# Designed miniproteins, single chains, continued (4), part 111

Each design is a single chain, and the fold is of that chain. pLDDT is the mean over its residues in the fold that is shown.

## One batch from the design tools (miniprotein)

Design m15858
Fold by ESMFold2-Fast:
Formats: C-alpha cells, structure tokens, sequence
Structure m15858 (fold): chain A 106 residues (1-106)
C-alpha cells in the first residue's frame, strides 16, 4: 500500500539522521575533518526533515523525493571526503546516501 511505503520511507530517513549524527561524533572523536562532517550533517538533517514533512502529505510526495535525492548527494560528498581520511567512515556515509536514495524510490 502507498501508506506502508511512505511510512517505510519516513522511518528510513529518521534512521539515517540518527546514523549520520553517530558517524559525525566518531569523526570528531577520531580527529578527522570535524568541520566538514558537522556542516554537511547539519545540511543533510535540514534536507531530511523537509523530506519527512513533504512525504507526510500525499500531494507533496514528489517534492519529498527531491529533498531525499539532495540529501543523498550531500551524504555522497561526505563519503568521498571523509573516506580519504578513513575508509570506514566513508563507507558509513555511503550507506546513508544509499538509504536516502532507496527512500526516494519508495
């Protein structure tokens, strides 16, 4: 059903926000590029929150998907830049990027 797919998308996005926060704390703990991680995680969270608001309205689902795709691009940029310093951190942000894309396709 449309409702179940939309609920799954919202849950996936909320989980991605929490995962991004935890990864950013690990970046900070490891002394990696903390400024980049904090700034881009904030940008990702703002896009993700806008996506959740849009996905809750059946008339605005396409706008919600666009915000998720923008969030996916931000997470992909974080994966590339932080992956240069720590491949495990890069992989973590790539999973967030993939999750945002997956939610956009539901």
Amino acid sequence: SLQKRNDLAIQTVESSIETARKLTEKVKEKGLNTKLAEEKTKEFEELAKKAIEKLKNPEEIDEGREYLLKGSEIASEMSKELGKQDPVMGSGYMVISASATFAALL
Scores: mean pLDDT 87

Design m15859
Fold by ESMFold2-Fast:
Structure m15859 (fold): chain A 75 residues (1-75)
Amino acid sequence: GAMAAAEAERKALEDRIRKVIQNGADHVAELHRERFGLSDEEAEALREEIYAQGMAKVPQALADIDALDKELAAR
């Protein structure tokens, strides 16, 4: 049904967002390691912090997307 399709699409979106956040955290941590001479331990800690902060914002971002989709559908 339509609800099952919407749930599958939402899960796919969540998986894509998670992957983007992971890639972003990895890239920023590596960049800081190269530019500022962070230790491997400091770079890993930075990666984990960026990932955790990014993931903490996902529920609100998804809610904002849902609200925007509803507004666009009403136009």
Scores: mean pLDDT 79

Design m15860
Fold by ESMFold2-Fast:
Structure m15860 (fold): chain A 94 residues (1-94)
Amino acid sequence: MLLSAYKNGEEDLEAAQKAATLYTAALIAAAGDGELVDRKPGEKKLEQTVTVGGEKYTISTEKVDLANGQVKVTTKVTTPDGTVYEIEEVIKKQ
């Protein structure tokens, strides 16, 4: 888990976003019994409401096919304060 790696890195937003993505992916995978991790890794829009520390978070992940074999994965985490964290990663599937 990279979540604990984000301590005081407000200026290191990319590191924080990476940690959030990893943590979010782990939560979604765990909620999906782990079968979703393999052959359906967020191929469809995945929306989950997770309660952490008494607060509810809405997590959504979607895949968008880009031109010529690139895939863009967007994960949005909405906090109870209404703040939205958007994490984008472009992956080349081979």
Scores: mean pLDDT 54

Design m15861
Fold by ESMFold2-Fast:
Structure m15861 (fold): chain A 72 residues (1-72)
Amino acid sequence: MTKEDLIEEIKKILKKEGAPPEEIKEAEPELEEAPEEDLRNAIGAVILKEVGADPSASSEERKALAKEILEK
């Protein structure tokens, strides 16, 4: 996925979580400035939460699992 694709996915997740449109718009510049790795990690963390993964897992552990899930 390109960085632009990752930003669009995060915006969709924010909408699903009930973030108001103005909050999403405010976040757009921050998403554009964020590294691609951080965007991938954010999407992966949401996927892990949705499948019931342990929320107490370390950020490195969640990142590894998120990458594995996204690659499938």
Scores: mean pLDDT 66

Design m15862
Fold by ESMFold2-Fast:
Structure m15862 (fold): chain A 90 residues (1-90)
Amino acid sequence: MSAEELAKKLKEETTKALAEAKVPELTGAKVEVEGDKVVITLTFASAEAAARAYEALKKLAEKHPEISVEQVSETTVKVTIDVKKLLEKL
């Protein structure tokens, strides 16, 4: 499996998981493939909800070097998955 194939599969699986997950105050979710990276942009109704999501995702990223988390605004959290690093672990 190539990095591009894994990125496409991750986008499909992440989009499905986000649609099935009833995330409190999540108003928007965007999943994009940027080369060998999957970028997830989560928009929340409140800064408090975004801060909680950021903290939880940051803890996950500490255990998974392929995952990066950034708080882009008070209500927006960006998650980047480096598919090449993920592939090296498989």
Scores: mean pLDDT 78

Design m15863
Fold by ESMFold2-Fast:
Structure m15863 (fold): chain A 85 residues (1-85)
Amino acid sequence: HMSKVTRILKEVDAELEKVAGKPEEEQQAAVDRIASRLASELTPEELDRVANYYEAIAETLPDSVPNAEKLKELYRRLAERLRAA
């Protein structure tokens, strides 16, 4: 299945949660760093699947999650960045 990808996704979630309350520059830097890492570790087909996964999270993340609105925005940015890679 996706054990390597699953681990990466958990690390991405933790990083985005950490920067969701930080200044915009730190948020953008985190998105760029994550996108670069994923582009170097995954195939184009895997990147498309991961981008679709993050887009789905951006649409379905519950409002009860801390910083949910900002996290949804960051997940959308990450998905767009991955598709551009």
Scores: mean pLDDT 79

Design m15864
Fold by ESMFold2-Fast:
Structure m15864 (fold): chain A 84 residues (1-84)
Amino acid sequence: MFGLADDSDPSAQTAAEVALMVRLSLLPNDELNKEAFEAIQEKDYDKAIELVRKGLEENRDTATPDQIKAAEDVIKTLEEIKKA
């Protein structure tokens, strides 16, 4: 049946990627966010995760709590997409 967890449904991945792109646009550090965005579009989720983590670490003391939560949500979603 369609909709099995191991199928990596393109529609489900596209919806998750759009949600990630929206959250990414709210994060501090435009240059790293742009690179992470490009990595997501190229399906290089490992690179995207590393770029988001780098941006979070570099801006940890200046980022708002909401931006930190957004970065953590993006990382979690990317890890879930990578598993699919």
Scores: mean pLDDT 68

Design m15865
Fold by ESMFold2-Fast:
Structure m15865 (fold): chain A 90 residues (1-90)
Amino acid sequence: SKKEKIKELVEQVVENIKKAGYEEFAERFKKQFENMLNDESVTDEEMIEFLKSVIKRLQELLEKEKDEEKRENLKKAIELLEEIIKILEE
């Protein structure tokens, strides 16, 4: 299902953010987004706005990151979040 595909991508986002060294951020993201995903009152548009705010924060972390492996993990997390947004748009 759409929800199952999104949950699988969320797990990959969380893993990549943790590998970049931001475990607490990754766990907060997962809890907040899964709560939104399970709340029937939350719209796809509201979830998209939240995901865009997460992408912006990860881009700010990427601009300051000097470790190439951590940069690659942050880039992958951003790409996966963009994939979730595409699923939510249609």
Scores: mean pLDDT 89

Design m15866
Fold by ESMFold2-Fast:
Structure m15866 (fold): chain A 71 residues (1-71)
Amino acid sequence: SVDDVVQAVRDYLVSHGHTVLADVVAARLRQNRDSSADDMMQLVRDTMQRHNVPQDVVDAVMQRVQAVVQS
């Protein structure tokens, strides 16, 4: 669900000091609640890349989002 994806994103980003980024990604996910699994993953990736997030952080978040979405 969108809420599970939001939780996975927030858990990682907040614990690593990226609270503002976590809020931005969460807000965008909540605005697109009817998105498919693939669309949610793309939205998270695009949002992080637009905010110049380091690739290692993007990869870590995307791995966690994928695990939630494919559960």
Scores: mean pLDDT 81

Design m15867
Fold by ESMFold2-Fast:
Structure m15867 (fold): chain A 80 residues (1-80)
Amino acid sequence: SKQLVLDLIDQTIQELRSTHPNDPSAQGAIGVLEDIRNVIEGKKSRPDVEASVEVAGKDDPQAIISLVNVIKRGYDETLA
């Protein structure tokens, strides 16, 4: 459901804020997650984020969950 996806995004943002409060890369990842949240809520967002959500499938909550996980993994990889 839409709420499940929003809850996952909110949880991921809180995790990043609590574990990496002084990391500019974490702030970047949080910004992308907030933009994805805005697209799911039907608000205007960055064109690249809007395209990513569309490619993931607006009607498939699991595809959007996968996109959120890819963004978090991308952030984790920048720490390596």
Scores: mean pLDDT 67

Design m15868
Fold by ESMFold2-Fast:
Structure m15868 (fold): chain A 91 residues (1-91)
Amino acid sequence: MSVDELIKKAEELKEKAKKATTKEEIKELLEEIIKLARELMELAGDNKDLILKAIALILRAIGLLLDPNITKEDVIKLVNDLIELANELKE
């Protein structure tokens, strides 16, 4: 996967999050965000700062999966942070 492909998939997840109506849909989106964050870690190569930020984002997503009060706004915020990190890799 390229950085541009990852950003595109993240933007698609953001649009799905805006349309999410159930907590089950929100949790499925979080699992997909975790997958994209792992792919971002691979794309980061030797960029240790970006790898640590991606790990922090994965931990935030896991925390949200355990939160009974999770909202779609929480998912949208997380996706925006993922897109920002992916753009840091873009040269």
Scores: mean pLDDT 85

Design m15869
Fold by ESMFold2-Fast:
Structure m15869 (fold): chain A 55 residues (1-55)
Amino acid sequence: SEALARARAFLARHVDPALLDALLADEETLSTVAQMVGTTPATLREALRELRRER
């Protein structure tokens, strides 16, 4: 939950909402960003799906 909350906060601050779908489709970029944020690709994907649903 804390890791998911931090991933969501990072995406909301640093990634344009219009680019969330493109980021989710790019597995290599997603994995790299997940490591930079200090989370797993699975947690970052979950955060992306939640943000997309909230639009």
Scores: mean pLDDT 75

Design m15870
Fold by ESMFold2-Fast:
Structure m15870 (fold): chain A 79 residues (1-79)
Amino acid sequence: SMEVSRAQILMESEYGITRMGLAVYIRSNDLEGARALASKRIDQLRAMAAASTDPQVKAIIEQFIQDLEKDFASMIAEA
């Protein structure tokens, strides 16, 4: 649906911004700042998923949580 497509585009945009923020902290050797940002964003996404009534929108948000957790683990392992 158009609503599902819109949710995906917004999530992709927000994910990109989060990834840039994490990269800045990691390049500055501020791993605690990176962890704090990742935790805050994951909590925000979980709240958004819980508030969603559309199962497809919920699934998109839950996929972004999984992607963010995996990417963050990879970024920390490379740091």
Scores: mean pLDDT 81

Design m15871
Fold by ESMFold2-Fast:
Structure m15871 (fold): chain A 91 residues (1-91)
Amino acid sequence: MLSPEERELRRRAALIGASFTTIAMRAYIMMKYEELSEEKREELEEIAREAIRLEEELHRKVQAGELTEEDLEEAERRLEELEERLRELEA
């Protein structure tokens, strides 16, 4: 039986994980449909790879019952960094 606190942490992790998946999908769509320099394509591949890695890390911590508030704060910070990088490539 999950505590109310553990349930809330898992809910937040799921939302952050969905955001990482969205970043990876946005990068893949841009790579598929836009005429890009090799340098921009490599940056998009790196963004997508990092987003998937961070989602997998959150998922692993949830499955292990090791998810902390600090893990969520770090994930939110990394999400903001990836959003900024992707936004610069979209501009």
Scores: mean pLDDT 85

Design m15872
Fold by ESMFold2-Fast:
Structure m15872 (fold): chain A 78 residues (1-78)
Amino acid sequence: SMVAQAVQQHSDDSAQRNRDLGNDDGAQQSQTLGDEAVKAIQEGKLDEKMKELQKLAEQGDLIADSLLKTIKKAKEQE
């Protein structure tokens, strides 16, 4: 899946950036949200997961916001 590949790449990049900044919690969150999004794609629940990410982004979660934007972009490409 092109969307799953985009999610994995984005989450790996986000986790690495957070580790480089010494933000281990942000790195872990990036991987956790990425893994959950990939699982949602595999289970056909991506739309539900996007709604959860939207709520987190509205609450100021920048990791959720960046992941949601990546998913939307990848879906447009398919």
Scores: mean pLDDT 85

Design m15873
Fold by ESMFold2-Fast:
Order: structure tokens, then C-alpha cells, then sequence
Structure m15873 (fold): chain A 105 residues (1-105)
């Protein structure tokens, strides 16, 4: 659990960096991506402080919603560089979802 938790936290930090870079390339996304980043910090807090499987389940449900939002923004993006960053962020979120699903099964 602890090693898997650390891996998840490192991936969350990488996702946040990718989204901050996307905002620099396309400032028009700053509000929507700011909300997504805010949700990722809440997910990070839930995972860092989880004492129960219920807390990890809440983090998993929030990550699923967050991934769907990122995929929609990537599909709607007219800037190919911004789209690649959003697609990479969504891919990393899928990896975290897969880890959490294994831990909770």
C-alpha cells in the first residue's frame, strides 16, 4: 500500500505540472483547468490522509470525473500542443485509476 500510494502521489504531481504547462500555452483554459487542478489537490489530500477504503473510493470516483473532463477538453482543443498535454494528463490519471481499482478489489 505505502509504495503504491507514493507512486500515485508522484503521478498526481506530474499531472498538475502538465496542466499548469497547458495553461501557459492556452491561457483561455485557465479557469476550467484551475478547477481541475483544485480537484486534483483534493484527491491528493484524500490519498495522502486515507485511513479507510471509503476515502480511496471517493478519490477514485473524483479521478474518474476528472479524467472525463480532461478527455473532453483535449477533444475540444484546437492547439495540438495543448491537446497533447491534456491527453498525457488523462493517460496518467487512467494509470492512477487502474492502481486504485486494484487496491480496492
Amino acid sequence: MQAERQKILEKLDEIIKLLEEAIKLDPSLSRELGEIIGQLFRIKDLIENARTDQQLQIALDLLRENEERLRRLAEESKNPETRKLLEEAARLEREIIDILERLLS
Scores: mean pLDDT 87

Design m15874
Fold by ESMFold2-Fast:
Structure m15874 (fold): chain A 67 residues (1-67)
Amino acid sequence: GAAREAMGLAQGALVEAARDIERTYGPILGEEVRQVGPGELEAVVTTPAGTFRVTADAAGNVTVERV
């Protein structure tokens, strides 16, 4: 259904963002993911260079913030 498709798109956007972080900051040492809305995910990603908060939605909008 539409909700499952939206979550799949958000998951795909998050995976792409995590790969970009891994290429830039080194290997992902930890990842915590939560759903924050319909088709919206938030992750906290830990690398050797620091910790990042990543948001991704079904439209492909991605925000990356160093915490």
Scores: mean pLDDT 84

Design m15875
Fold by ESMFold2-Fast:
Structure m15875 (fold): chain A 90 residues (1-90)
Amino acid sequence: SVEEKAKKLIEEIKRKKERLLEKMREANMPEEEIEYVETLFEYIIKAIEEALNSPVLSDEEKEKLLEEARKQVEEYEKLTLKRIEEWKAK
């Protein structure tokens, strides 16, 4: 079901978030940068939860929002990994 897909995606995003935050801490990145990344991922999770709880959205519309959220997470992950690499190079 869409509900189960959304819950699994939220769990996946939470695991990705924790791994990225750990890598940032290991690289000794500033706390403000770590908090920024955490806030971005938490915002996406909240958006998924709000979409899931919407009585107005169809399952098809919810699946499209889950797809968009997945792409957004992948973009933020790529950007964050690049920032970690650049920080380590200094």
Scores: mean pLDDT 86

Design m15876
Fold by ESMFold2-Fast:
Structure m15876 (fold): chain A 83 residues (1-83)
Amino acid sequence: NAEKALKAAKEALEAVKKGDIEKALKYAEEALKYAEKLDQNNQDVVLAINALKGAIEALKNGEIDLAKEQLENAIELLEKVIK
């Protein structure tokens, strides 16, 4: 599930960079779904979930730079979980 969450988060970030907000939302929501299945006693998991929720909210509000920042944060945190 961590690898699936990371892959989806990376796909969401690439979609944002290409201006495809609908695809970015789809992949960010997929990343969140897989991240929520991870061990939430791990603080990096909790922070990644919060970053993904923040990215989804930012995308819905048209806050593109904030969405990119939150997706980058989620990717870094998910990479720490896998490591």
Scores: mean pLDDT 86

Design m15877
Fold by ESMFold2-Fast:
Structure m15877 (fold): chain A 85 residues (1-85)
Amino acid sequence: MNPLEVAFEIMNLVEELVRNVDDPAKRQEILDKLKEKIDSLSPTQLKDIYNLLKREVERAKAQGRLTPKQLAVAEEVLSLIEKKR
């Protein structure tokens, strides 16, 4: 699979997670999908995706686009990726 497609899929799941932050069942479903995809990534892909997601989270935070709950779930995803690096 194209590395860009994998990054796009993970970014889409993070956006879906942020949109469903107040739905515990949907949040868990999306987190499980994210864990499955993260577990399949090479060390290089993990580093690239972590850097891309971190930049996007920092940008969204600076622009005031994330609530505290949304920021917390985005940081949880970053922690999942970092743990695998």
Scores: mean pLDDT 80

Design m15878
Fold by ESMFold2-Fast:
Structure m15878 (fold): chain A 100 residues (1-100)
Amino acid sequence: SMDTMKKNKYTAIKDAVKQLVDTFKKSNIKSRQDLDKVSSGPISDPNSTRVRTAISTLKNLLSDKDLDKVIDIIIKGMKDNKPKKAYKDSTKIGEDTIKS
């Protein structure tokens, strides 16, 4: 059903956002410059691979504008030491995208 497909897309968004938040915490990503450095890292760096994979998943599911908002929310959450709020606010962007 259409509701099942929307639920599956939302689950994929939540999982990708969770991977980003966890990797941002582990790699101390608190700015766009930090993100660019980690995401341009070699394939031998698991954190670089995790960031690239999660962003790739979100690029397939979100508009460029909504992806940019998600990344900004996570960066802000890392700066404010509020990763749980960052996860919640970022997943809401994904939910709103699927409902539109």
Scores: mean pLDDT 83

Design m15879
Fold by ESMFold2-Fast:
Structure m15879 (fold): chain A 64 residues (1-64)
Amino acid sequence: MTTVEESAKGLVDFLRTELGATGLTEEAAAEAVRLGRQGNGKEAADVLGRSGGPAAREFALAAS
């Protein structure tokens, strides 16, 4: 996936399906992708955790 929006959709689908992050929104995932691309992995993880829950946050921290 090359755009922020494409990356966000893939991330939402993955985290909802594999980690049960059913509350995760595409908007939150897009913000996290932008932050991650800027090197702000901790902030990206916090954004994912806010709507996706602890499993989504831990996944993002491990990926940073």
Scores: mean pLDDT 77

Design m15880
Fold by ESMFold2-Fast:
Structure m15880 (fold): chain A 91 residues (1-91)
Amino acid sequence: LAEEYLAYYEELAEKLAEATKTDPEGVVAGLEEVLANIEASKDPEVPEEKKKRLAELVARALEAARRGDAEAVKEAMVEAGRLVAEIAAEL
């Protein structure tokens, strides 16, 4: 299951990086929605420190997308996927 989450986020990271090259505004809107959903989450089973770290990584991808920096978006989202896989492995 954790491996499936990692694969999903790695694929998503590549798709977002590609989209950042052609439609960075659309990527920004999508990442803003993801960040809002993370911040709105009240799941007590997810450690607050890991939730904060995930929000920081998505925020970093968001700032990279605003700059049109596809490689920085990919890097941040791959790290976010690794953290999600780590959280899933503990559940």
Scores: mean pLDDT 76

Design m15881
Fold by ESMFold2-Fast:
Structure m15881 (fold): chain A 86 residues (1-86)
Amino acid sequence: DTFTLTLEVRRRGDLYEHRAVAKSDSANTDTLVVLLAEEGQPALVTKATKNETVEVTLTSPSARMRAEGFAFDKTGALSKRLTREL
């Protein structure tokens, strides 16, 4: 069973677009959650899904961003967690 988290940045004029994607191919994964936050700060954007893939995008004047991905099973237990930083 594979759980992945990617964090990408691209320049959009004077701003930066950050894109975080969490994926799980596990039949035991019920819910995926992904969030974007500045380091040491509360989450700026959070998204959850019952699908195999969840994606969030945030445009910021900062090139720095942290992404966290979470996979929960059908009982609501956290099964996987990954962090990516830019």
Scores: mean pLDDT 80

Design m15882
Fold by ESMFold2-Fast:
Structure m15882 (fold): chain A 70 residues (1-70)
Amino acid sequence: MAAEQVREEGLRYIEENREKLLSLTESEQLTMIGQIARWVAERSREAGLSPEETRRLVMELVRYIFKILE
């Protein structure tokens, strides 16, 4: 399933970069989150996901990053 593949790739990237994310300034964290969101959106589109599925996945992964930064 394309959505699951993109989700797993995104989660892996976030977990591999968890320490880096926690060490960044607020401005740098927002920049990195924006870069991740763009990548997920592009990857989802390439994988043939609908705009609705793409939006859901982007929001899910962005929310996950904010939970890490809490």
Scores: mean pLDDT 83

Design m15883
Fold by ESMFold2-Fast:
Order: structure tokens, then C-alpha cells, then sequence
Structure m15883 (fold): chain A 67 residues (1-67)
């Protein structure tokens, strides 16, 4: 049903949001570590950005199913 599909997309959005937060925290810790490369920090920030985009896309898809 559309309701179950919407619920699954909201769940996926929530998981991606947590993923974005985790990667942002890891990037912050890596930036504070003098043994970490800038490339490693940039990669974590990019992974956070991709998770944030996926979260927004899944939430938008869920909203469209409820309309």
C-alpha cells in the first residue's frame, strides 16, 4: 500500500539522517587529529552530504505518496 511505502521511505530517510550526523561527528574528530589527512576529513564530509541528500529525497518521495 502507499501508506506502507511512505512509512518505509520515512524510515530510510531517518537512517540516512543518522548516517549524516555520524559522518559529521567523525569528520570533526578527524579534523582535530593531527595524524589525519585533509583528504580523509573531506571524504567524511562528502559522505555526510550524500546521506543528507538521500534523507531529503526519501522524505520528499514519502510526502508525494501521501498526497
Amino acid sequence: SMERQAASLYSASSINEVGAEVNRELAKKAAEDPSSSQEHVDQLLEDARLNEEASKENKEKAKKLEE
Scores: mean pLDDT 87

Design m15884
Fold by ESMFold2-Fast:
Structure m15884 (fold): chain A 105 residues (1-105)
Amino acid sequence: EERERLLELLRAGRELVEAARSALEAGDVEGAAAAFEGVARVAEEAARIPAASEEVKRLLEEAARLAREAAEALRRDPERGREFGLEAAERIRELLERAERLVRE
């Protein structure tokens, strides 16, 4: 049950990262910022699940941090924030994929 919920949150996080990337590619700054805030919330919730190992928890905390930084950058300066947001989306995706592999082991 807890492991299943953790995997569902990780999947939701990856879907939100894809939504953020798509919004950035479309020039939807508000949509991208909202999606990154969603990533941070989902990653923080996943990190609080007891089934998450310390390694998984660290990966999720980094993903949440990057997502919050991306949302803040986009709200502060959309042009400069877009480049940072695209880099952050790729890094967050890698972190969430690594977390999923560890959970599935």
Scores: mean pLDDT 88

Design m15885
Fold by ESMFold2-Fast:
Structure m15885 (fold): chain A 77 residues (1-77)
Amino acid sequence: SLDEALALAGKAYGHYLSGLDYYSQGDLDKAIEHYEEAVRYLRRAAELAESVDPDMAEDLRRIARELERKIEELKKQ
């Protein structure tokens, strides 16, 4: 449902903000952990949004891909 998709997107945003906070503190391991959780919630939100708002689903998948790329770069440090 759209309400469930929005709730999961909200959880993703919360993890993203936590990841940014840990990154600003130099805690890369915890930043990566929270970014990976954000990606997980974004992908689940996209699946639920697919049938009711395909544009939202694609936006969520795009954000997940961008964040996955950021995680890959952080793991190289």
Scores: mean pLDDT 89

Design m15886
Fold by ESMFold2-Fast:
Structure m15886 (fold): chain A 120 residues (1-120)
Amino acid sequence: DAALRERLRAELERTREESTRLMDKALAVLDPELQAEAEFLRDTYLRAIDRLLALLDAGADVAEVAGGAIELETTVIDQLERLLARAPPEAQPYLQELIRLEEESRARLEALLREAEAAR
């Protein structure tokens, strides 16, 4: 379904942009050790999103790509929660907002997956 494929692409591109913006704000107020960990998490996440987008462009199944994106969001949320537990108070609001955006993205991806599976 071309419409579901485009909606999935738009969601991946949106979460990539919003997550980058919030992570950059958190990075500005993290100590150097946590900054290095957050940069590694950001770079790993961006590479994974780029791979999912490349799979969509290669004609991969929408449900398979959505499933991979849900798994990625779940992993990132867990890693962000661990970072939040160690973060200084100045970084906590940005990390909390980032976790919320990732949870909202995961919920939209889960809805897309259900629509893709129901269309079979």
Scores: mean pLDDT 88

Design m15887
Fold by ESMFold2-Fast:
Structure m15887 (fold): chain A 83 residues (1-83)
Amino acid sequence: LEAAARALAVLAAREAVETEGVARRDALAAAEAAVAALVEGLSDEEARALFARLSAEEVSEEEWAARVAEAERLRPEALAVLA
């Protein structure tokens, strides 16, 4: 994912963590797979494979905070991905 698309995924993951109480790792993996499917046209099988790969990695508190801060900085570009 390009920086703007990755930022969109992080913003979506933060929403899922805050509103649904989903684990950060799972929320980030699901959001990155969904954004990749939207932007790159991944099939359902490819999106599931990407989710499985991303959800295998732990996300530290520091890494999560850094990704959220970067995504907020890129928010206008991230939202443009949906246009």
Scores: mean pLDDT 76

Design m15888
Fold by ESMFold2-Fast:
Structure m15888 (fold): chain A 78 residues (1-78)
Amino acid sequence: SELDQLVKTGVQAVKDGADPVGVMRAVAQELLRLVQEGKASKQQAKDALSQLRDALVALGADPAAIDAVYQQAVQQLD
């Protein structure tokens, strides 16, 4: 799925040296766009954000910084 591909691409970008907070923010923005365009449900976007959060924390990202982006995105999704 497009959401699975976004999560996979985000995880790979961090493995390749990208900033985890920047990646989480970029993926969150794209997921919000997909929901606005009717290409994903709010729940699918929340699930993808949760998966990315957990994966980035497992890669050594700061949990507080990642969760702050996650909470902001989830609030925008209701």
Scores: mean pLDDT 88

Design m15889
Fold by ESMFold2-Fast:
Structure m15889 (fold): chain A 93 residues (1-93)
Amino acid sequence: MKIAAIGNVTTPEEAIQAVDEAIRMGADKIAVASDNPEALEAAVEYARKKGIPAVGVEGNTASDAIRAAKLLGAKKIIDVKRVGNATVYLLET
């Protein structure tokens, strides 16, 4: 199973773009970290609308998102993409 960890998300618009990239990369689930609650809500809502389970966590770093992805069973980073200021890490379980 593939889990995307998205960190350094600052705006709702960037959150949506990062989620779209995670889906394009083949993510089955998404974990998003942001210190902006509106960006977290936008990411989770957009992922649900696309049929992808998503969780938002407080924190603004890729490390916070990767930690959440590992709690969902992720073990190994297999791909990385940048989307504006956000970074999308694809992990395998």
Scores: mean pLDDT 84

Design m15890
Fold by ESMFold2-Fast:
Structure m15890 (fold): chain A 115 residues (1-115)
Amino acid sequence: MVEKAFEYVKKSKSILGVEKFARDYLKNVYKLTDEQINAKEGSILDKSKLNVYTVIVALALDEYFKPEDFKKVTSELKPNSPAARAVLRLLFAVNMEDYESVKYYIEKGLEVLEK
């Protein structure tokens, strides 16, 4: 599941592709409908969680975030939170081309956001 989403994100090479990855993950893992995700009178989803999924995946590509953008994004996460640490480790693994660690950190980052 994460493998298919990661391959999709790599092929998309765009922020829109990163959002699609997050939406597809929510549909496949949480069995949510498009109507539930796009609910006008408030999402049943925590919008902050959806944004962090999008950020984690975008950082995994290392093509869409400059160091300045990364600092801004991590400042929106609480300092020293498990999510911020997962994002930092993910960026490191991407720079080292360690795809196995990238997959592991995406999975662990999503687990932290599900709490």
Scores: mean pLDDT 50

Design m15891
Fold by ESMFold2-Fast:
Structure m15891 (fold): chain A 80 residues (1-80)
Amino acid sequence: SREELLQRMEEILRETEALLREVAAQAAADPSLVPQFQAAMGEVFALVGKGQQYRDQGKLEEALRLYEEALEVARRALAA
C-alpha cells in the first residue's frame, strides 16, 4: 500500500541518518576519513533529493529504490 511504502521510506531515511552519524564520528576521530565522509554525504544527498522528486510525482516505487541506494551508500561508507 501507499502507507507501507511511505513508512518504509521513513525507516530507510532514519537508518541512513544513523549510519552517517557513525561515519561522521569515525571521521571526527580520524581526519584521514573526512574525504570518505564528505563523498558519502554528497552521494546520499543527491540520491535522497532525486527520491523526493519521484515521491512528489507519485512515483513511490522509484523513490523507494533511490532511498534504498542511499542506504547502501551509507552502509558502504561505514564499512570502508
Scores: mean pLDDT 85

